# Ledger of designs, part 80: designed miniproteins, single chains, continued (4)

Each design is a single chain, and the fold is of that chain. pLDDT is the mean over its residues in the fold that is shown.

## One batch from the design tools (miniprotein)

Design m14774
Fold by ESMFold2-Fast:
Structure m14774 (fold): chain A 110 residues (1-110)
Amino acid sequence: NPLLEEAEKLANKILENQKNSFLNYNEALAISLAKVHGEETYDYVLVMMALLEGYKAGADEELLLRGLAEAIRELERLLSPEVVKKILELLKEGFGLGELIDRAVELARE
């Protein structure tokens, strides 16, 4: 998959540039995969990452779920199901918030 290869190169570049990075490899790869699919996709993945960090910081769960669901709906509009699934799995593994993301996916499909 040429776009995945370009995303992996970009993820490694991000981690190299951020020697004490806040991002693990899965988070960097999620952002990079979004970036190679376009700026709008990249912006929505950044919003999702900000919301997931907000959850860890104790922000309101209902508000975060609604924001995540809206971002997921936009990603599903912009991307193939396989790419959306890959980004969501990378974010689940990166943040350790798989249950929250699964709930947001259910809400997005209402």
Scores: mean pLDDT 81

Design m14775
Fold by ESMFold2-Fast:
Structure m14775 (fold): chain A 88 residues (1-88)
Amino acid sequence: MDVMIDSIRRTMVQMQDQVDRAISQGDTDTLRSIAQGSISLSNMARDMGDYDTAIQLSDIARRAAQASGDSDLVRQATQQRDQAIQDS
């Protein structure tokens, strides 16, 4: 449904802003939280067939994970992005 996709896209914009603030503040806990949330939303967008949004959410997750120093989250976000690209 369009309403659900629109909600995810609005959340995505807010997450990008939160990543920028968390990076500037060195808030690694917030960055890890955003990375996990972005991975979850990316999976949801992919399940709905919105691969463009899924890729964008995976990029947000990867950026947040890299800034947090969590190599496992970086790997998860990268795998999610690759899967979304392959599915598109």
Scores: mean pLDDT 83

Design m14776
Fold by ESMFold2-Fast:
Structure m14776 (fold): chain A 90 residues (1-90)
Amino acid sequence: GKLKVTITVKSLANGGVGTITFEAEAGTPLGLVLFEKAGVLVPKEVAETPLEAGLVVRAEGTVVLPTGAAKKAGAKPGDRVEVTVEVTEA
């Protein structure tokens, strides 16, 4: 089923914050949506978490190519960020 996903990226380098909301399929790996929608890599154990309604995750990651939420946060490639992901029913 479709899920509503909100990603918030906080730059640990500059303190900037960016948030995006989008729809994704249930069971999509969290790392895939963080890479595609924010340009952020997170540890493997976090990245392998499947999206499901009610999921709330906070993790640190590294920006590889700032897109979406990371771009809004003013993050640069190589920056460390805190990501918060909240998932609800679409």
Scores: mean pLDDT 87

Design m14777
Fold by ESMFold2-Fast:
Structure m14777 (fold): chain A 64 residues (1-64)
Amino acid sequence: MAPNPEGKARVEAAIKALEEVTGKGRDDKLPSKHIATLVGVLIRGAAENLSPEEVAKLVREALS
């Protein structure tokens, strides 16, 4: 079956928001707490059918 394009857009938005908030700390090693936050927001975004913009906002709020 074809992949869900909305799901991919949410993942890309969430990762970009995480990179903006953390200042590109991804190459060293992200703390497991940041990874858990990203996964949790993505699961919620899929369940509630949130837009990529709303997913990015949730990532920013969770890491504030």
Scores: mean pLDDT 71

Design m14778
Fold by ESMFold2-Fast:
Structure m14778 (fold): chain A 88 residues (1-88)
Amino acid sequence: MGTLKMTPEQEKLAEEFLKRLEELMEKRKLDSDELVEEMRRILARHLGLPEDTAPSVVDANSTTDLLRAAAVALGEMLRKLAQEKKAK
């Protein structure tokens, strides 16, 4: 995985984001609205909130940690796509 220091919750979130992005890419569904909705559900689960409810107040630190995990997952996805493109 990445060289970045992450908590176990951040690592789990990054893995869930990466897996979901891989599924969407494989299915070639890549609808931006659907992607945003899936990311929102994953974030809500990790925050312990209902998947259909947006938090009224979010702690800046936890938001930063969640965004960091998402960025790592996106980075891994981009690396896989670059390797696949290079191989083809």
Scores: mean pLDDT 56

Design m14779
Fold by ESMFold2-Fast:
Structure m14779 (fold): chain A 70 residues (1-70)
Amino acid sequence: MSLVDALVKEAGLSREEAERIAEETEALAIRTAADQGVDVTPEIVKAALAEVLRRAGLSEEQVRAVLEAY
């Protein structure tokens, strides 16, 4: 399942909003990896995704559902 599809199904977001969250997640993951001097890893991507979702006002339960579906 794509990240966008997981966000639409698990978080109830519109496709356009899900695409924006996916772009923000990628940008945060790249910045975090650069700050640490490492490559972008799945762990960094998942951590960035959780942070972006929390900033968007999603519950911890919704964040977990999205991470499990992705």
Scores: mean pLDDT 82

Design m14780
Fold by ESMFold2-Fast:
Structure m14780 (fold): chain A 63 residues (1-63)
Amino acid sequence: SEEEKKKIKEALKIVLKKNNKEDFPDGLIDNMVKNNATFEQIKELLKKLGIDFKEFIEELKKL
């Protein structure tokens, strides 16, 4: 749903900012969410950036 996509996008942006990756292009995040990126794809992206997927899940739960 659009509400779920918005929460996923916001959680990703929060996690990136907390891990000093705020320079990661917002357009790439927007495209991932628009194309219904799976949690596995999000996990692989975060792993490449050195971020624990659990941090993303924690932020998502707060939204």
Scores: mean pLDDT 79

Design m14781
Fold by ESMFold2-Fast:
Structure m14781 (fold): chain A 74 residues (1-74)
Amino acid sequence: EDKKKSFEIVDEFRDFLGEEDIAKRIREAIEKGILSVQEVKDLYKTLMLGVASGEYEKAVEEVLKRLEEAEKRA
């Protein structure tokens, strides 16, 4: 099931990045059916691109904004 795949992605990147609050919010959004597997992948891709480019703080802001918008749909 897509939710299992989404949780596996969250656990992998939580351990790598140490972003506990982001991981918790993504998990809650997955449980509510707000985020697809692709959306979860895109959020972590944004964070990883931020790490690679040295713009991690901007990537975190973008992810938090995307999460807030998704949460408002619930």
Scores: mean pLDDT 81

Design m14782
Fold by ESMFold2-Fast:
Structure m14782 (fold): chain A 65 residues (1-65)
Amino acid sequence: VVDEAMRRAIEEAKKRGLDPRGAMVGALYGARGYSPEEAAKIARRMGLGGGGAELGARIGRELAK
């Protein structure tokens, strides 16, 4: 389930020109219930793209429902 969220987030991030590694991290935190805004903050702290993480968190939250 988390692996599928990460895969989908990476693909969507690449399609939109966002950071795919940020999207992967975002999907993991989103699946755990974190908001897109908090996931972006975590990704930025790791040196990754916040926009990708925000997208990933939205996808992760939807797949965890």
Scores: mean pLDDT 82

Design m14783
Fold by ESMFold2-Fast:
Structure m14783 (fold): chain A 74 residues (1-74)
Amino acid sequence: MTPTMEEAEEQWEQFRRVVETLRSTLDPESQRRVDEILAEGERRYAAAKTPEEMLRIIDETMRRVLAVVEEHLA
């Protein structure tokens, strides 16, 4: 089962909505870190040539965002 470009785009949109929700619960410093992570993720996503690369970038970016969230819950 190979992911499609459309599936990758849908995952990116879903990812953006989830991150926006998480971001709204964070303090200003954590929000800045998330914004930096998102900017790098967007750059990498735009440069990706395959759906598999796009999904990998989404996963890596989400993991980085969750690490910021976890740091502030501790």
Scores: mean pLDDT 83

Design m14784
Fold by ESMFold2-Fast:
Structure m14784 (fold): chain A 72 residues (1-72)
Amino acid sequence: MVVSYALLQDGKFVVTHKVDVSPETLAALSPAERMRLVARQVEGYPLDPNTPLGTVVDDASVPERYKQLAVK
């Protein structure tokens, strides 16, 4: 399974890459735990696996902690 990640670029959260996460690892976790695991690994905001690369994500949908990681 692949999880899409949005990173802050030019003041906007843009889906920059996708991470392939082990199916056996994902199957053992709740949906919330899966997203936290992959987010921690990449340090980006996790999104649905089918979100296309280059997609701009609304700031309102992104938790504040991910906004604090952005160097202006």
Scores: mean pLDDT 62

Design m14785
Fold by ESMFold2-Fast:
Structure m14785 (fold): chain A 102 residues (1-102)
Amino acid sequence: KKKLIEEGEKHLKLGEEAYKKGKLDEAAEHYGLAIGLYNAALGSSDKKTARALLKLGEVYYEQGKYDEAIHYYKLALESAKKGGDEELVKEAEEKLEEIKKK
């Protein structure tokens, strides 16, 4: 479990760096890997998994892929609700409300 979490954290950071540089495809790949690793180690309701899902949704939003962004924001919302992360629930709901304007 610890090795999977450490690998997931490395991919999350690489995805964040790629996102800041506008390398959206690279960011999506790294966030996807982080989600898989966190889900395997911690499960779908863990706050690390929920946050990574939210970040992947943000990448698709920036790419104009709104259907994919909605999909991942909904997954992040479900994960955050199951994990009891009220702050993440609010953040995911706010992002879903924003995308309705598109």
Scores: mean pLDDT 85

Design m14786
Fold by ESMFold2-Fast:
Structure m14786 (fold): chain A 99 residues (1-99)
Amino acid sequence: SVEELKLRVEQTLGVSMIAASVLKKSASAEAQAALDKLIDLYVQASGQVRAAKTEEEVKAIIQQTIAQLNQLAAENKDLPEVVALVRRTIQSLNEILEE
């Protein structure tokens, strides 16, 4: 159902947001800036998922979010902790799409 799909995506984004917030506390200034952008992406994606009314809309939001996360990872390739966190989120979101 769309409700179950939305819940799974929201849980994934929430866990990722907490992980980013925890990492930010010990991060360099450059990594903190990247993590702030990452948290903003998760907040925006979460808002879009909550507003979505169909499974097709939720899947489109997931695909857009994965594209934005891939771009963020490419822009921050010299920050391995940020890249690792981004890749973990992408993997979890792809697993949701494969259901």
Scores: mean pLDDT 90

Design m14787
Fold by ESMFold2-Fast:
Structure m14787 (fold): chain A 88 residues (1-88)
Amino acid sequence: GREKILEGIALILRGIGLIIELKQKLEKGEVTEEDVERAREFIKEAEEFIKELEAQGDPELKPIIELLKKIVEELKKVLKEAEEQLAK
């Protein structure tokens, strides 16, 4: 219930921070392998949390699930660009 909503909000804020940081590093050409690994680890953690929330079947968690999915998809797009920069 409330505890999982707060945990989801904390995870959303972390994801937003990672997206901002990774985008800033992409613009400067400063992406590192460590930045890519941090993004991959976050995506794994967030996807596992989404599965846990979906398994609960609580409709009150649906807004947090949808927002987390949106953050994960945005981070996946930015991660792809970061991986492409490292491959050069």
Scores: mean pLDDT 87

Design m14788
Fold by ESMFold2-Fast:
Structure m14788 (fold): chain A 66 residues (1-66)
Amino acid sequence: MKGEIFDSRTGKVYHSEEELIEHVKELLEEAQKNNEKIVDPGTGERYGSKEESMEIFRKEFEERKK
């Protein structure tokens, strides 16, 4: 069963919300450090801040609960 969470930015699959959120946070922080555009893992949309993308991603994850 697909209880997995797919990160569209990296193509990685996670089996828990906590792992996904923590990894995404680290990736977003890295992108910010490199002055790269932040991309939401769930939608592939670009955002201006990691806080916004994190919140949107978390809420979208609730819709797609595993």
Scores: mean pLDDT 59

Design m14789
Fold by ESMFold2-Fast:
Structure m14789 (fold): chain A 63 residues (1-63)
Amino acid sequence: SAMDEAELQFLKLLFSETEEEKERALEELIGLVDRHPEAVRAAYERFRDLLSEEQRERLEAAL
């Protein structure tokens, strides 16, 4: 589901070993906002406090 896809990308953003993998996850989440904004917003509310300030700013700009 779109919600499972959003959750997976948030987990990749949080737990990936490299900055390149984290950037890819963030780009995928921003892309998902255009297709499934409610799913990304719901997942964002769950993971918000675990994100960096830069990650929050970039996601909130897309939402």
Scores: mean pLDDT 84

Design m14790
Fold by ESMFold2-Fast:
Structure m14790 (fold): chain A 69 residues (1-69)
Amino acid sequence: SANLTLTLESKDGVRTGTVTGRSADGKEVKVTTATALKEKKTFVDAEAGAVAAAGGTVSVSYSEAALKE
């Protein structure tokens, strides 16, 4: 199993997601994405891409309100 954390930061209409931690094989992981908040589908896809690139399972915590923009 992997122990990964997704950190989300929003500023000036851009959402930055950073995935950090350890992959399932114990390697250190750090992957960063940036997505314009006005395109919530692209935002979600970018976050999913960051998780997939990290090669592990991660729990993402963000409010539904943040995705309704």
Scores: mean pLDDT 52

Design m14791
Fold by ESMFold2-Fast:
Structure m14791 (fold): chain A 77 residues (1-77)
Amino acid sequence: SEEQKKRAEEFINEVKKIAEDLLKKMDEYNFSDEEKQKVLDDFRAQVEEKVKTMPKEYQDEVRKKLDEIIAEFEKKA
């Protein structure tokens, strides 16, 4: 239980860091709006895939926090 909770928290932190790194790369390489949209779609798909591997009891909490991270990513992209 505690171990699974810790893994869920680590995953959330990892996703947040990936989002920050992607935003930096998109700015650094002058991505077009179309390229940014593709990156966002790929990011969302990867996050969703990973959430499915989480224990069901943590999926709702993790999903809520990830939705917040994705919303911030969309806002900044």
Scores: mean pLDDT 77

Design m14792
Fold by ESMFold2-Fast:
Order: structure tokens, then C-alpha cells, then sequence
Structure m14792 (fold): chain A 69 residues (1-69)
């Protein structure tokens, strides 16, 4: 569970090095969503895991779109 969030942070940190300031801002917003999902998981582990998986998918999609600009 915490490992999933850490993986998201690692992927985001790698992307930060490649993205400009606007990309960093957008990735930060997605990371905020991931943290919120993790907090939700503390109350409901099943729901939180699904939210984390969705957030990871969203992060990868946003990074790809930002790189294409």
C-alpha cells in the first residue's frame, strides 16, 4: 500500500527532471490526489488501493501528454 504511493512518487520525481515548470505543477496536482487516495485507504484499504491504481494510470497519461507538447 505505502509501496504503491512510493512508486508513484518515484515516477513523478523522474518525470520532474524531464518536464518544465508547468509539467511539475500538473504532476504535483496528481500527487496530491495520490496522497488523498492513500489517506482514504487508511479508512478503507480496498477503496484506497483502487484509487491509487487509478491515480498511477492518470499520472502516466499526463506525463505522456506533457512530453508531447
Amino acid sequence: AEEELQRLIEEAQKAYDELGPEGKSKVGEILNDAVAAYNAMLADPEEGRKLLAETREKLQKYIEELKSK
Scores: mean pLDDT 70

Design m14793
Fold by ESMFold2-Fast:
Structure m14793 (fold): chain A 64 residues (1-64)
Amino acid sequence: MSEEELDREVQLALVEIRAAIAKMIKDPTEREKALQDLREWARKNLPPELAAEAVRIIDDALAQ
């Protein structure tokens, strides 16, 4: 596995963890804001292919 592949797996795992933490917020408005903030962070800070996968993970969390 390349260093780039390992970094990709780590970044996606962090997005999943952050989305799970956001889902623990009891206030629906604050929870939605936290997930939207994470979505914006992913789009701004991750490469396009990683951002697309991260956004899908976050959108799945928002749909629940």
Scores: mean pLDDT 78

Design m14794
Fold by ESMFold2-Fast:
Structure m14794 (fold): chain A 67 residues (1-67)
Amino acid sequence: MDEIIARVKSLPVADDQDVAIAERLGKKSVKAAEELAEALERSSPDPSVRASVVTGTVLRAIGDELD
């Protein structure tokens, strides 16, 4: 967990909100937090692309809880 949060914090494209989302996801699912970190690493600084990546990862995490 701490390593995943550190990864998100060190990303040049990550905002404070991305860090907060990763921390909250990590409390429920370490896998979801890791997927978010990977998705943010792949995202461009384009707000549209980044919003889609973050939303997709959050929806996947919710889906995993709902099955």
Scores: mean pLDDT 65

Design m14795
Fold by ESMFold2-Fast:
Order: C-alpha cells, then sequence, then structure tokens
Structure m14795 (fold): chain A 82 residues (1-82)
C-alpha cells in the first residue's frame, strides 16, 4: 500500500470516528504527502492529529516524538493508533 493510500485510510478512520475531516483538509494533507519528505509527512500527520484533538502534544519535542512514531508505523505498514 502506498503512503498516499495509508494516509487516505487513516483520514477515513478519523472521519468515521466523528473527527471533522473536511474535503479541503484531506486534499491539503494529501498534497503535502505527495510533495514532502518522509519526516515532514510524519510531522504533518502528527500536527493534524493534534489539531483535530485526537492526541495532545505538550511541546515541540513531544510532537517530534509523535511524528517519529507515526513515521515508524507507516514505514512498517501499520496505521498509527489514535
Amino acid sequence: MSLVEKVNTLLDILEASGYPVTPELREALLNAVRSGSSPAIAMAIARLLVELKVIHAENEEHLLAIGGIVYSDLSEGRLPKV
């Protein structure tokens, strides 16, 4: 499964769980995924999860740790647990 497909699946799960994933937000993130580096993509996903209030980050170091976990899960073919 491509990274774009994994991100679409994650967004579908979040939307089904009642989080406000708009078409515009989905398109913006998918464009970032297609154009970004793997660490930047992981950080963009982590920031999205914080913005949707799925997870909480105490500071930038915590956000970076979350980004690392998300990148690891995506690289290993797993979706991050939210």
Scores: mean pLDDT 69

Design m14796
Fold by ESMFold2-Fast:
Structure m14796 (fold): chain A 62 residues (1-62)
Amino acid sequence: GDHREEIRAVIEEYDLKPEYLEPLLAWLLREYEQYLKDPTKEKVSAREFTRRALEGLRPLFA
């Protein structure tokens, strides 16, 4: 779906090891779908959600 391709595009911007792409994509897609179901959260785009998540993870992949 549209969310999967937007999330993939952002992950690819980070030049991570190829083996990280599919696990991160699967995890972030699931987290974003869960996030969209929470009525208490401000809704951001899949791209913005992914950027925020990956910035929080930067120390783990340098």
Scores: mean pLDDT 77

Design m14797
Fold by ESMFold2-Fast:
Structure m14797 (fold): chain A 112 residues (1-112)
Amino acid sequence: DVAEVRARFLRGVLNVAMDLARGKITQEEALKRLISLVTETRRELEALGLSDQEAAREIIDTFAQFMQLLRLFDYPVEMLNTWETLLSEVVRIVAQEVGLDAEELVEQLQLS
């Protein structure tokens, strides 16, 4: 079930966010963990019959959902900016791997 895979992915992203916020990991370590989570989640979504591009879009939609949660719970602007930077780097890597427009997808993470 795609929704269950997305829920587990979101939980993984939240765990990385908690570790980073608590100073348990560096921003570089957070980026590496996010890339690993993306790779694992893409394989799970592809096993459910999604294409590479469909799996990538589900992951990016989940990142957008994560950013919306940070905004809804009134997290500091500095934390929002940090996560926009981290997630934009991950999105560019994923987009390049699957042949999607990286800048279009990065815009989904940013405030209008």
Scores: mean pLDDT 85

Design m14798
Fold by ESMFold2-Fast:
Structure m14798 (fold): chain A 62 residues (1-62)
Amino acid sequence: SARAEAARGGALRGGASEEAAEAAGKMVDSQDPELAREAGIAAGRDGGSSAGGNGAAAMGQS
């Protein structure tokens, strides 16, 4: 899904690992905003960047 792809891109841009970005995309693809937000936060922590978490969370808001 375009939303999942955007979440993965956001997580990677935030410095998250490829595996963390993949998990974020999978959670967003489930269309659960809570899981998408959680994935974004985890990706941001893994990469050490709040931007990664914000990107995935924003994608999950819709």
Scores: mean pLDDT 61

Design m14799
Fold by ESMFold2-Fast:
Structure m14799 (fold): chain A 61 residues (1-61)
Amino acid sequence: SSLQQQLARLIDIHENDPAAYQAIIDRLAAEIERGFRLNDRALARRIAEMIVDIDLEIGKR
């Protein structure tokens, strides 16, 4: 899945750039928690936004 693929890339970043990895993880966790508090539709939307954000961050590194 797209999410699983982005997580695999994130794991690769953690090996090569731990500071960038930690920043991405903190952001991902905060946005997922916010989405969960709303409901399933909002959570799905937040996860999709996080996938896009992770892809952009990876592309810059």
Scores: mean pLDDT 68

Design m14800
Fold by ESMFold2-Fast:
Structure m14800 (fold): chain A 68 residues (1-68)
Amino acid sequence: MTPEEAAEYIFERVTRELKLSEEEAEAVRIMLDWLRSQLPEDYVLSEEQVEQLLQVMLDEVRYRREVA
């Protein structure tokens, strides 16, 4: 899975699972865009890596709610 495909997949799943507000969705998009920019455009993520990133992002959103 390309970084672009992974970012879109993770964004959709996080939004659905946590019922993100518009502001939270914007923050997640920014985080995923930043992560994507750190990887080469030719990078291929494994299914396991995508699942791990999804779980990390879910935890990150919850953490940000407590800190905000």
Scores: mean pLDDT 77

Design m14801
Fold by ESMFold2-Fast:
Structure m14801 (fold): chain A 83 residues (1-83)
Amino acid sequence: SELFKAVKELILKSAKAAKEAGLSREQITRIVATLIETFEMSDEQKKEIAEKIGFSLKEINEAQKAPDSEKIEALNALLKAEK
């Protein structure tokens, strides 16, 4: 769907921005996992995103189990790093 394409691009750009800002792999994974969960993406869509950013499905699934406080911290780190 067009919505999936737009959300996928947003997630990929967010992951790139986080990496360029020097965020850890763990923080980047939490950002991506939170966005995937929030947009209720299918396992197939999750796999496609993981492959494009170089993460495993296991890493994404484990990051989704993180407490909201850690997810919020990762998102705030990205927001602080963006223009």
Scores: mean pLDDT 83

Design m14802
Fold by ESMFold2-Fast:
Structure m14802 (fold): chain A 83 residues (1-83)
Amino acid sequence: SLLDKIKSLSVDEILELMKEYGKLLDKLGVNVPPEEVKKIIEETKDEKKRKLMRKLLDARLNSEDVLSLLANIEKIKEEEKNS
């Protein structure tokens, strides 16, 4: 499944995949259920990936635009880099 593939990806690959599949899903009118995304987040042991995936879920639930989502993710990366 799409979510299983996301689990195997690096943070940068997750970003690229979510950009492409977000656009594809919008075009097709197909949405991945929030429950499925939530389950994957709960199974993720890497704190950085977990925070990133949580931001992706929140953006989906709140209808954030792609640019806003990317800006938020970039801030998280910079904060962790400076920690």
Scores: mean pLDDT 55

Design m14803
Fold by ESMFold2-Fast:
Structure m14803 (fold): chain A 71 residues (1-71)
Amino acid sequence: MKVSKEEAEELVRAGEELAERVRAEPENATLVAAAGIFAAGLEFDAELADKESAERLREAARRLRETVREA
């Protein structure tokens, strides 16, 4: 299984949207937990992506993890 560039782009957008939601609702424990799980998924998908997509996925995961940690 390989992550396509199109899939990676969609995943990065989803991660960015989720980070914005966590910042708006930091006390929503379900949302914060879901964001942490999603960040781990982005890191896993980066291992299956091309170099450029992997860099974008890892950056999205890093920002999402920082948002979760601050919540």
Scores: mean pLDDT 84

Design m14804
Fold by ESMFold2-Fast:
Structure m14804 (fold): chain A 113 residues (1-113)
Amino acid sequence: SEEAYKYLLELLKKHGVDEETAKRIYDFLKRLFEKFFGKPLTKEMLEAFLTGSDDPEVKLLIETLVKAINELSKDIPPLTVEDFKSKEKAVETLIRLYESGALDKLEAALDST
């Protein structure tokens, strides 16, 4: 949704990420959520994922996303739930995936899987 994109864009821009890169990260998350959760990425799902809430549904969401990313490519260091335990950690993890070139590999794996 446009609201999910705006939320992520504002959050990533605060951490020095440009709009083009933020859109790439958003498009990746949207595809990942649609593929592994069978639902469109909403602002509420994205906020839940990025806040590191102790809510059991949010924890399951994070666990599922971590498992999905780890299954997509063995060419990147495996992620853990700890990488998404807080808003700051989640943002740092997404930026790290982009900066390390891991995002390119994950996007290619999504296209092939």
Scores: mean pLDDT 77

Design m14805
Fold by ESMFold2-Fast:
Structure m14805 (fold): chain A 93 residues (1-93)
Amino acid sequence: EEAHRAAVLTTAALMQLQAAVVESDMGNIERAKEAMLGAADTLERASQLAPPEVAKRLRELADWVREKANTIKSAEDARQLALEAARRVSEID
């Protein structure tokens, strides 16, 4: 079922965001950005399999993460963005 595949991808995106938090805590800003951009790509893929209402929220979140990743200037910025993105993903369920 496509909804089940969307849920699996959403969980994968959460794991990528958790990796971004870990990289941020280690001071690896570039790796944290890569993990967040990877999560955004995974959320966009999930949106293609999700029902229309959920798909819209996932696409909006992916776009938001991509936009905010470009504004990261510090490890703390990266950490806060990754945590907020993970929170928002959890609210879509």
Scores: mean pLDDT 86

Design m14806
Fold by ESMFold2-Fast:
Structure m14806 (fold): chain A 91 residues (1-91)
Amino acid sequence: MAARLEELRRQAEFSFDLRAMKSFGRYFGELMYLDQEVAEEVLERLFKREISASTIDELLEQAYELVKEVFGEKAAEEFREAARETIEKLS
């Protein structure tokens, strides 16, 4: 899981691809639904920041801000939308 997310991050960084951002959003949304603490660890590893969230919504907003900081607003919106859709389908 972590290795695939790191690969998607590198692909999006050097060759901006909204498809890669949607894939990242889907994987992260699934991970948040299954285990929020593991999702926090993955986010910390990818962005090298301490993450703490009490709810899925808080974690998603923190992830959105980090993606926005690194990849820009359009990439962050695609990521957040894909993650929300994934969580909603699993709920």
Scores: mean pLDDT 76

Design m14807
Fold by ESMFold2-Fast:
Structure m14807 (fold): chain A 89 residues (1-89)
Amino acid sequence: KLEEAEKKAEEIAKKAVEMALKGASEEEVKEYIKKELVEAGMSEEFAEGVAIAATKKIFELLKTKSKEEVIKELTKLLTEALKKALALE
């Protein structure tokens, strides 16, 4: 179950970072992450907060870090959020 959350987090992270690199707005990236987190079982309120934090992190880190490093950092953030929201062991 935890492994499934990590895989989902990585999928969301890769797509969100690719969207940002292709010129998607901060709002578009935020809405994508929020939608995916809600579909993964997170509440809309919690997903909104996580999506805001994740999106800001993507745009800030892309100024100085590689795509691969940003995906890794985002995957960690999203995995921790999913674990907490879904009470995964």
Scores: mean pLDDT 83

Design m14808
Fold by ESMFold2-Fast:
Structure m14808 (fold): chain A 96 residues (1-96)
Amino acid sequence: SEFTKRLILAKFRLIAIESEIFLARRLAAKGTRAQLEQARAMLELARRTLEDLIAELERLYAQTHDPDIARLLERARELRREAERLLAEVDARLAA
Protein backbone atom coordinates (compact mmCIF):
# COMPACT_ATOMS: atom_id res chain seq x y z
CA SER A 1 0.00 0.00 0.00
CA GLU A 2 0.99 3.67 -0.31
CA PHE A 3 0.98 3.87 3.50
CA THR A 4 3.32 0.86 3.84
CA LYS A 5 5.72 2.41 1.28
CA ARG A 6 5.80 5.72 3.22
CA LEU A 7 6.39 3.87 6.51
CA ILE A 8 9.30 1.87 5.03
CA LEU A 9 10.86 5.01 3.50
CA ALA A 10 10.51 6.85 6.84
CA LYS A 11 12.31 3.97 8.62
CA PHE A 12 15.18 4.09 6.08
CA ARG A 13 15.44 7.90 6.38
CA LEU A 14 15.61 7.62 10.19
CA ILE A 15 18.39 4.98 9.99
CA ALA A 16 20.38 7.23 7.61
CA ILE A 17 19.98 10.22 9.98
CA GLU A 18 21.03 8.11 13.00
CA SER A 19 24.19 7.10 11.08
CA GLU A 20 24.98 10.76 10.21
CA ILE A 21 24.61 11.83 13.88
CA PHE A 22 26.88 8.91 14.90
CA LEU A 23 29.55 10.02 12.40
CA ALA A 24 29.21 13.67 13.49
CA ARG A 25 29.73 12.61 17.14
CA ARG A 26 32.91 10.72 16.17
CA LEU A 27 34.25 13.74 14.23
CA ALA A 28 33.49 16.08 17.16
CA ALA A 29 35.32 13.69 19.54
CA LYS A 30 38.54 14.07 17.47
CA GLY A 31 38.43 17.78 18.30
CA THR A 32 40.28 19.61 15.49
CA ARG A 33 38.63 22.81 14.22
CA ALA A 34 38.11 21.29 10.74
CA GLN A 35 36.45 18.18 12.25
CA LEU A 36 34.26 20.31 14.55
CA GLU A 37 33.18 22.46 11.56
CA GLN A 38 32.37 19.32 9.53
CA ALA A 39 30.44 17.87 12.51
CA ARG A 40 28.48 21.15 12.84
CA ALA A 41 27.50 21.08 9.13
CA MET A 42 26.40 17.43 9.39
CA LEU A 43 24.38 18.07 12.56
CA GLU A 44 22.68 21.16 11.08
CA LEU A 45 21.65 19.12 8.03
CA ALA A 46 20.49 16.22 10.24
CA ARG A 47 18.41 18.60 12.40
CA ARG A 48 16.67 20.07 9.29
CA THR A 49 16.06 16.60 7.82
CA LEU A 50 14.60 15.44 11.17
CA GLU A 51 12.28 18.48 11.29
CA ASP A 52 10.93 17.51 7.83
CA LEU A 53 10.58 13.85 8.84
CA ILE A 54 8.82 14.75 12.12
CA ALA A 55 6.30 16.92 10.20
CA GLU A 56 5.63 14.02 7.77
CA LEU A 57 5.27 11.47 10.60
CA GLU A 58 2.92 13.82 12.53
CA ARG A 59 0.66 14.04 9.44
CA LEU A 60 0.72 10.23 8.98
CA TYR A 61 -0.02 9.65 12.68
CA ALA A 62 -2.97 12.08 12.59
CA GLN A 63 -4.43 10.05 9.67
CA THR A 64 -3.75 6.51 10.97
CA HIS A 65 -2.95 6.49 14.75
CA ASP A 66 -0.57 3.66 13.83
CA PRO A 67 1.68 2.63 16.77
CA ASP A 68 4.66 2.04 14.42
CA ILE A 69 4.42 5.69 13.31
CA ALA A 70 4.13 6.79 16.96
CA ARG A 71 7.35 4.87 17.73
CA LEU A 72 9.19 6.40 14.74
CA LEU A 73 7.95 9.87 15.71
CA GLU A 74 9.23 9.43 19.29
CA ARG A 75 12.63 8.21 17.98
CA ALA A 76 12.86 11.11 15.49
CA ARG A 77 12.17 13.62 18.30
CA GLU A 78 14.84 11.96 20.49
CA LEU A 79 17.37 12.22 17.63
CA ARG A 80 16.48 15.90 17.07
CA ARG A 81 17.18 16.62 20.77
CA GLU A 82 20.48 14.70 20.52
CA ALA A 83 21.50 16.64 17.38
CA GLU A 84 20.62 19.97 19.09
CA ARG A 85 22.64 18.99 22.19
CA LEU A 86 25.66 17.98 20.07
CA LEU A 87 25.37 21.21 18.03
CA ALA A 88 25.46 23.28 21.25
CA GLU A 89 28.56 21.34 22.41
CA VAL A 90 30.32 21.76 19.03
CA ASP A 91 29.45 25.49 18.89
CA ALA A 92 30.83 26.01 22.42
CA ARG A 93 34.09 24.25 21.47
CA LEU A 94 34.42 26.28 18.23
CA ALA A 95 33.91 29.51 20.23
CA ALA A 96 36.72 28.60 22.67
Scores: mean pLDDT 88

Design m14809
Fold by ESMFold2-Fast:
Structure m14809 (fold): chain A 61 residues (1-61)
Amino acid sequence: SFFDMSDEEKLEHLKRSAEQAKKATGVAREVAIRELEELLKKETNPEIIEVIKEMLDYLKK
């Protein structure tokens, strides 16, 4: 599970997810955005929250 990962593993996972979502279009991109929004609502680490917010801002453009 994402929340069982170390902070380093979480950041690597988010980086890979963002790279995939950046190349995705239509429904696949929408799913990636929704997954990131769900993580943002549950995450309590401010460093990870900031990374998720930056990824969402990038993907929503």
Scores: mean pLDDT 76

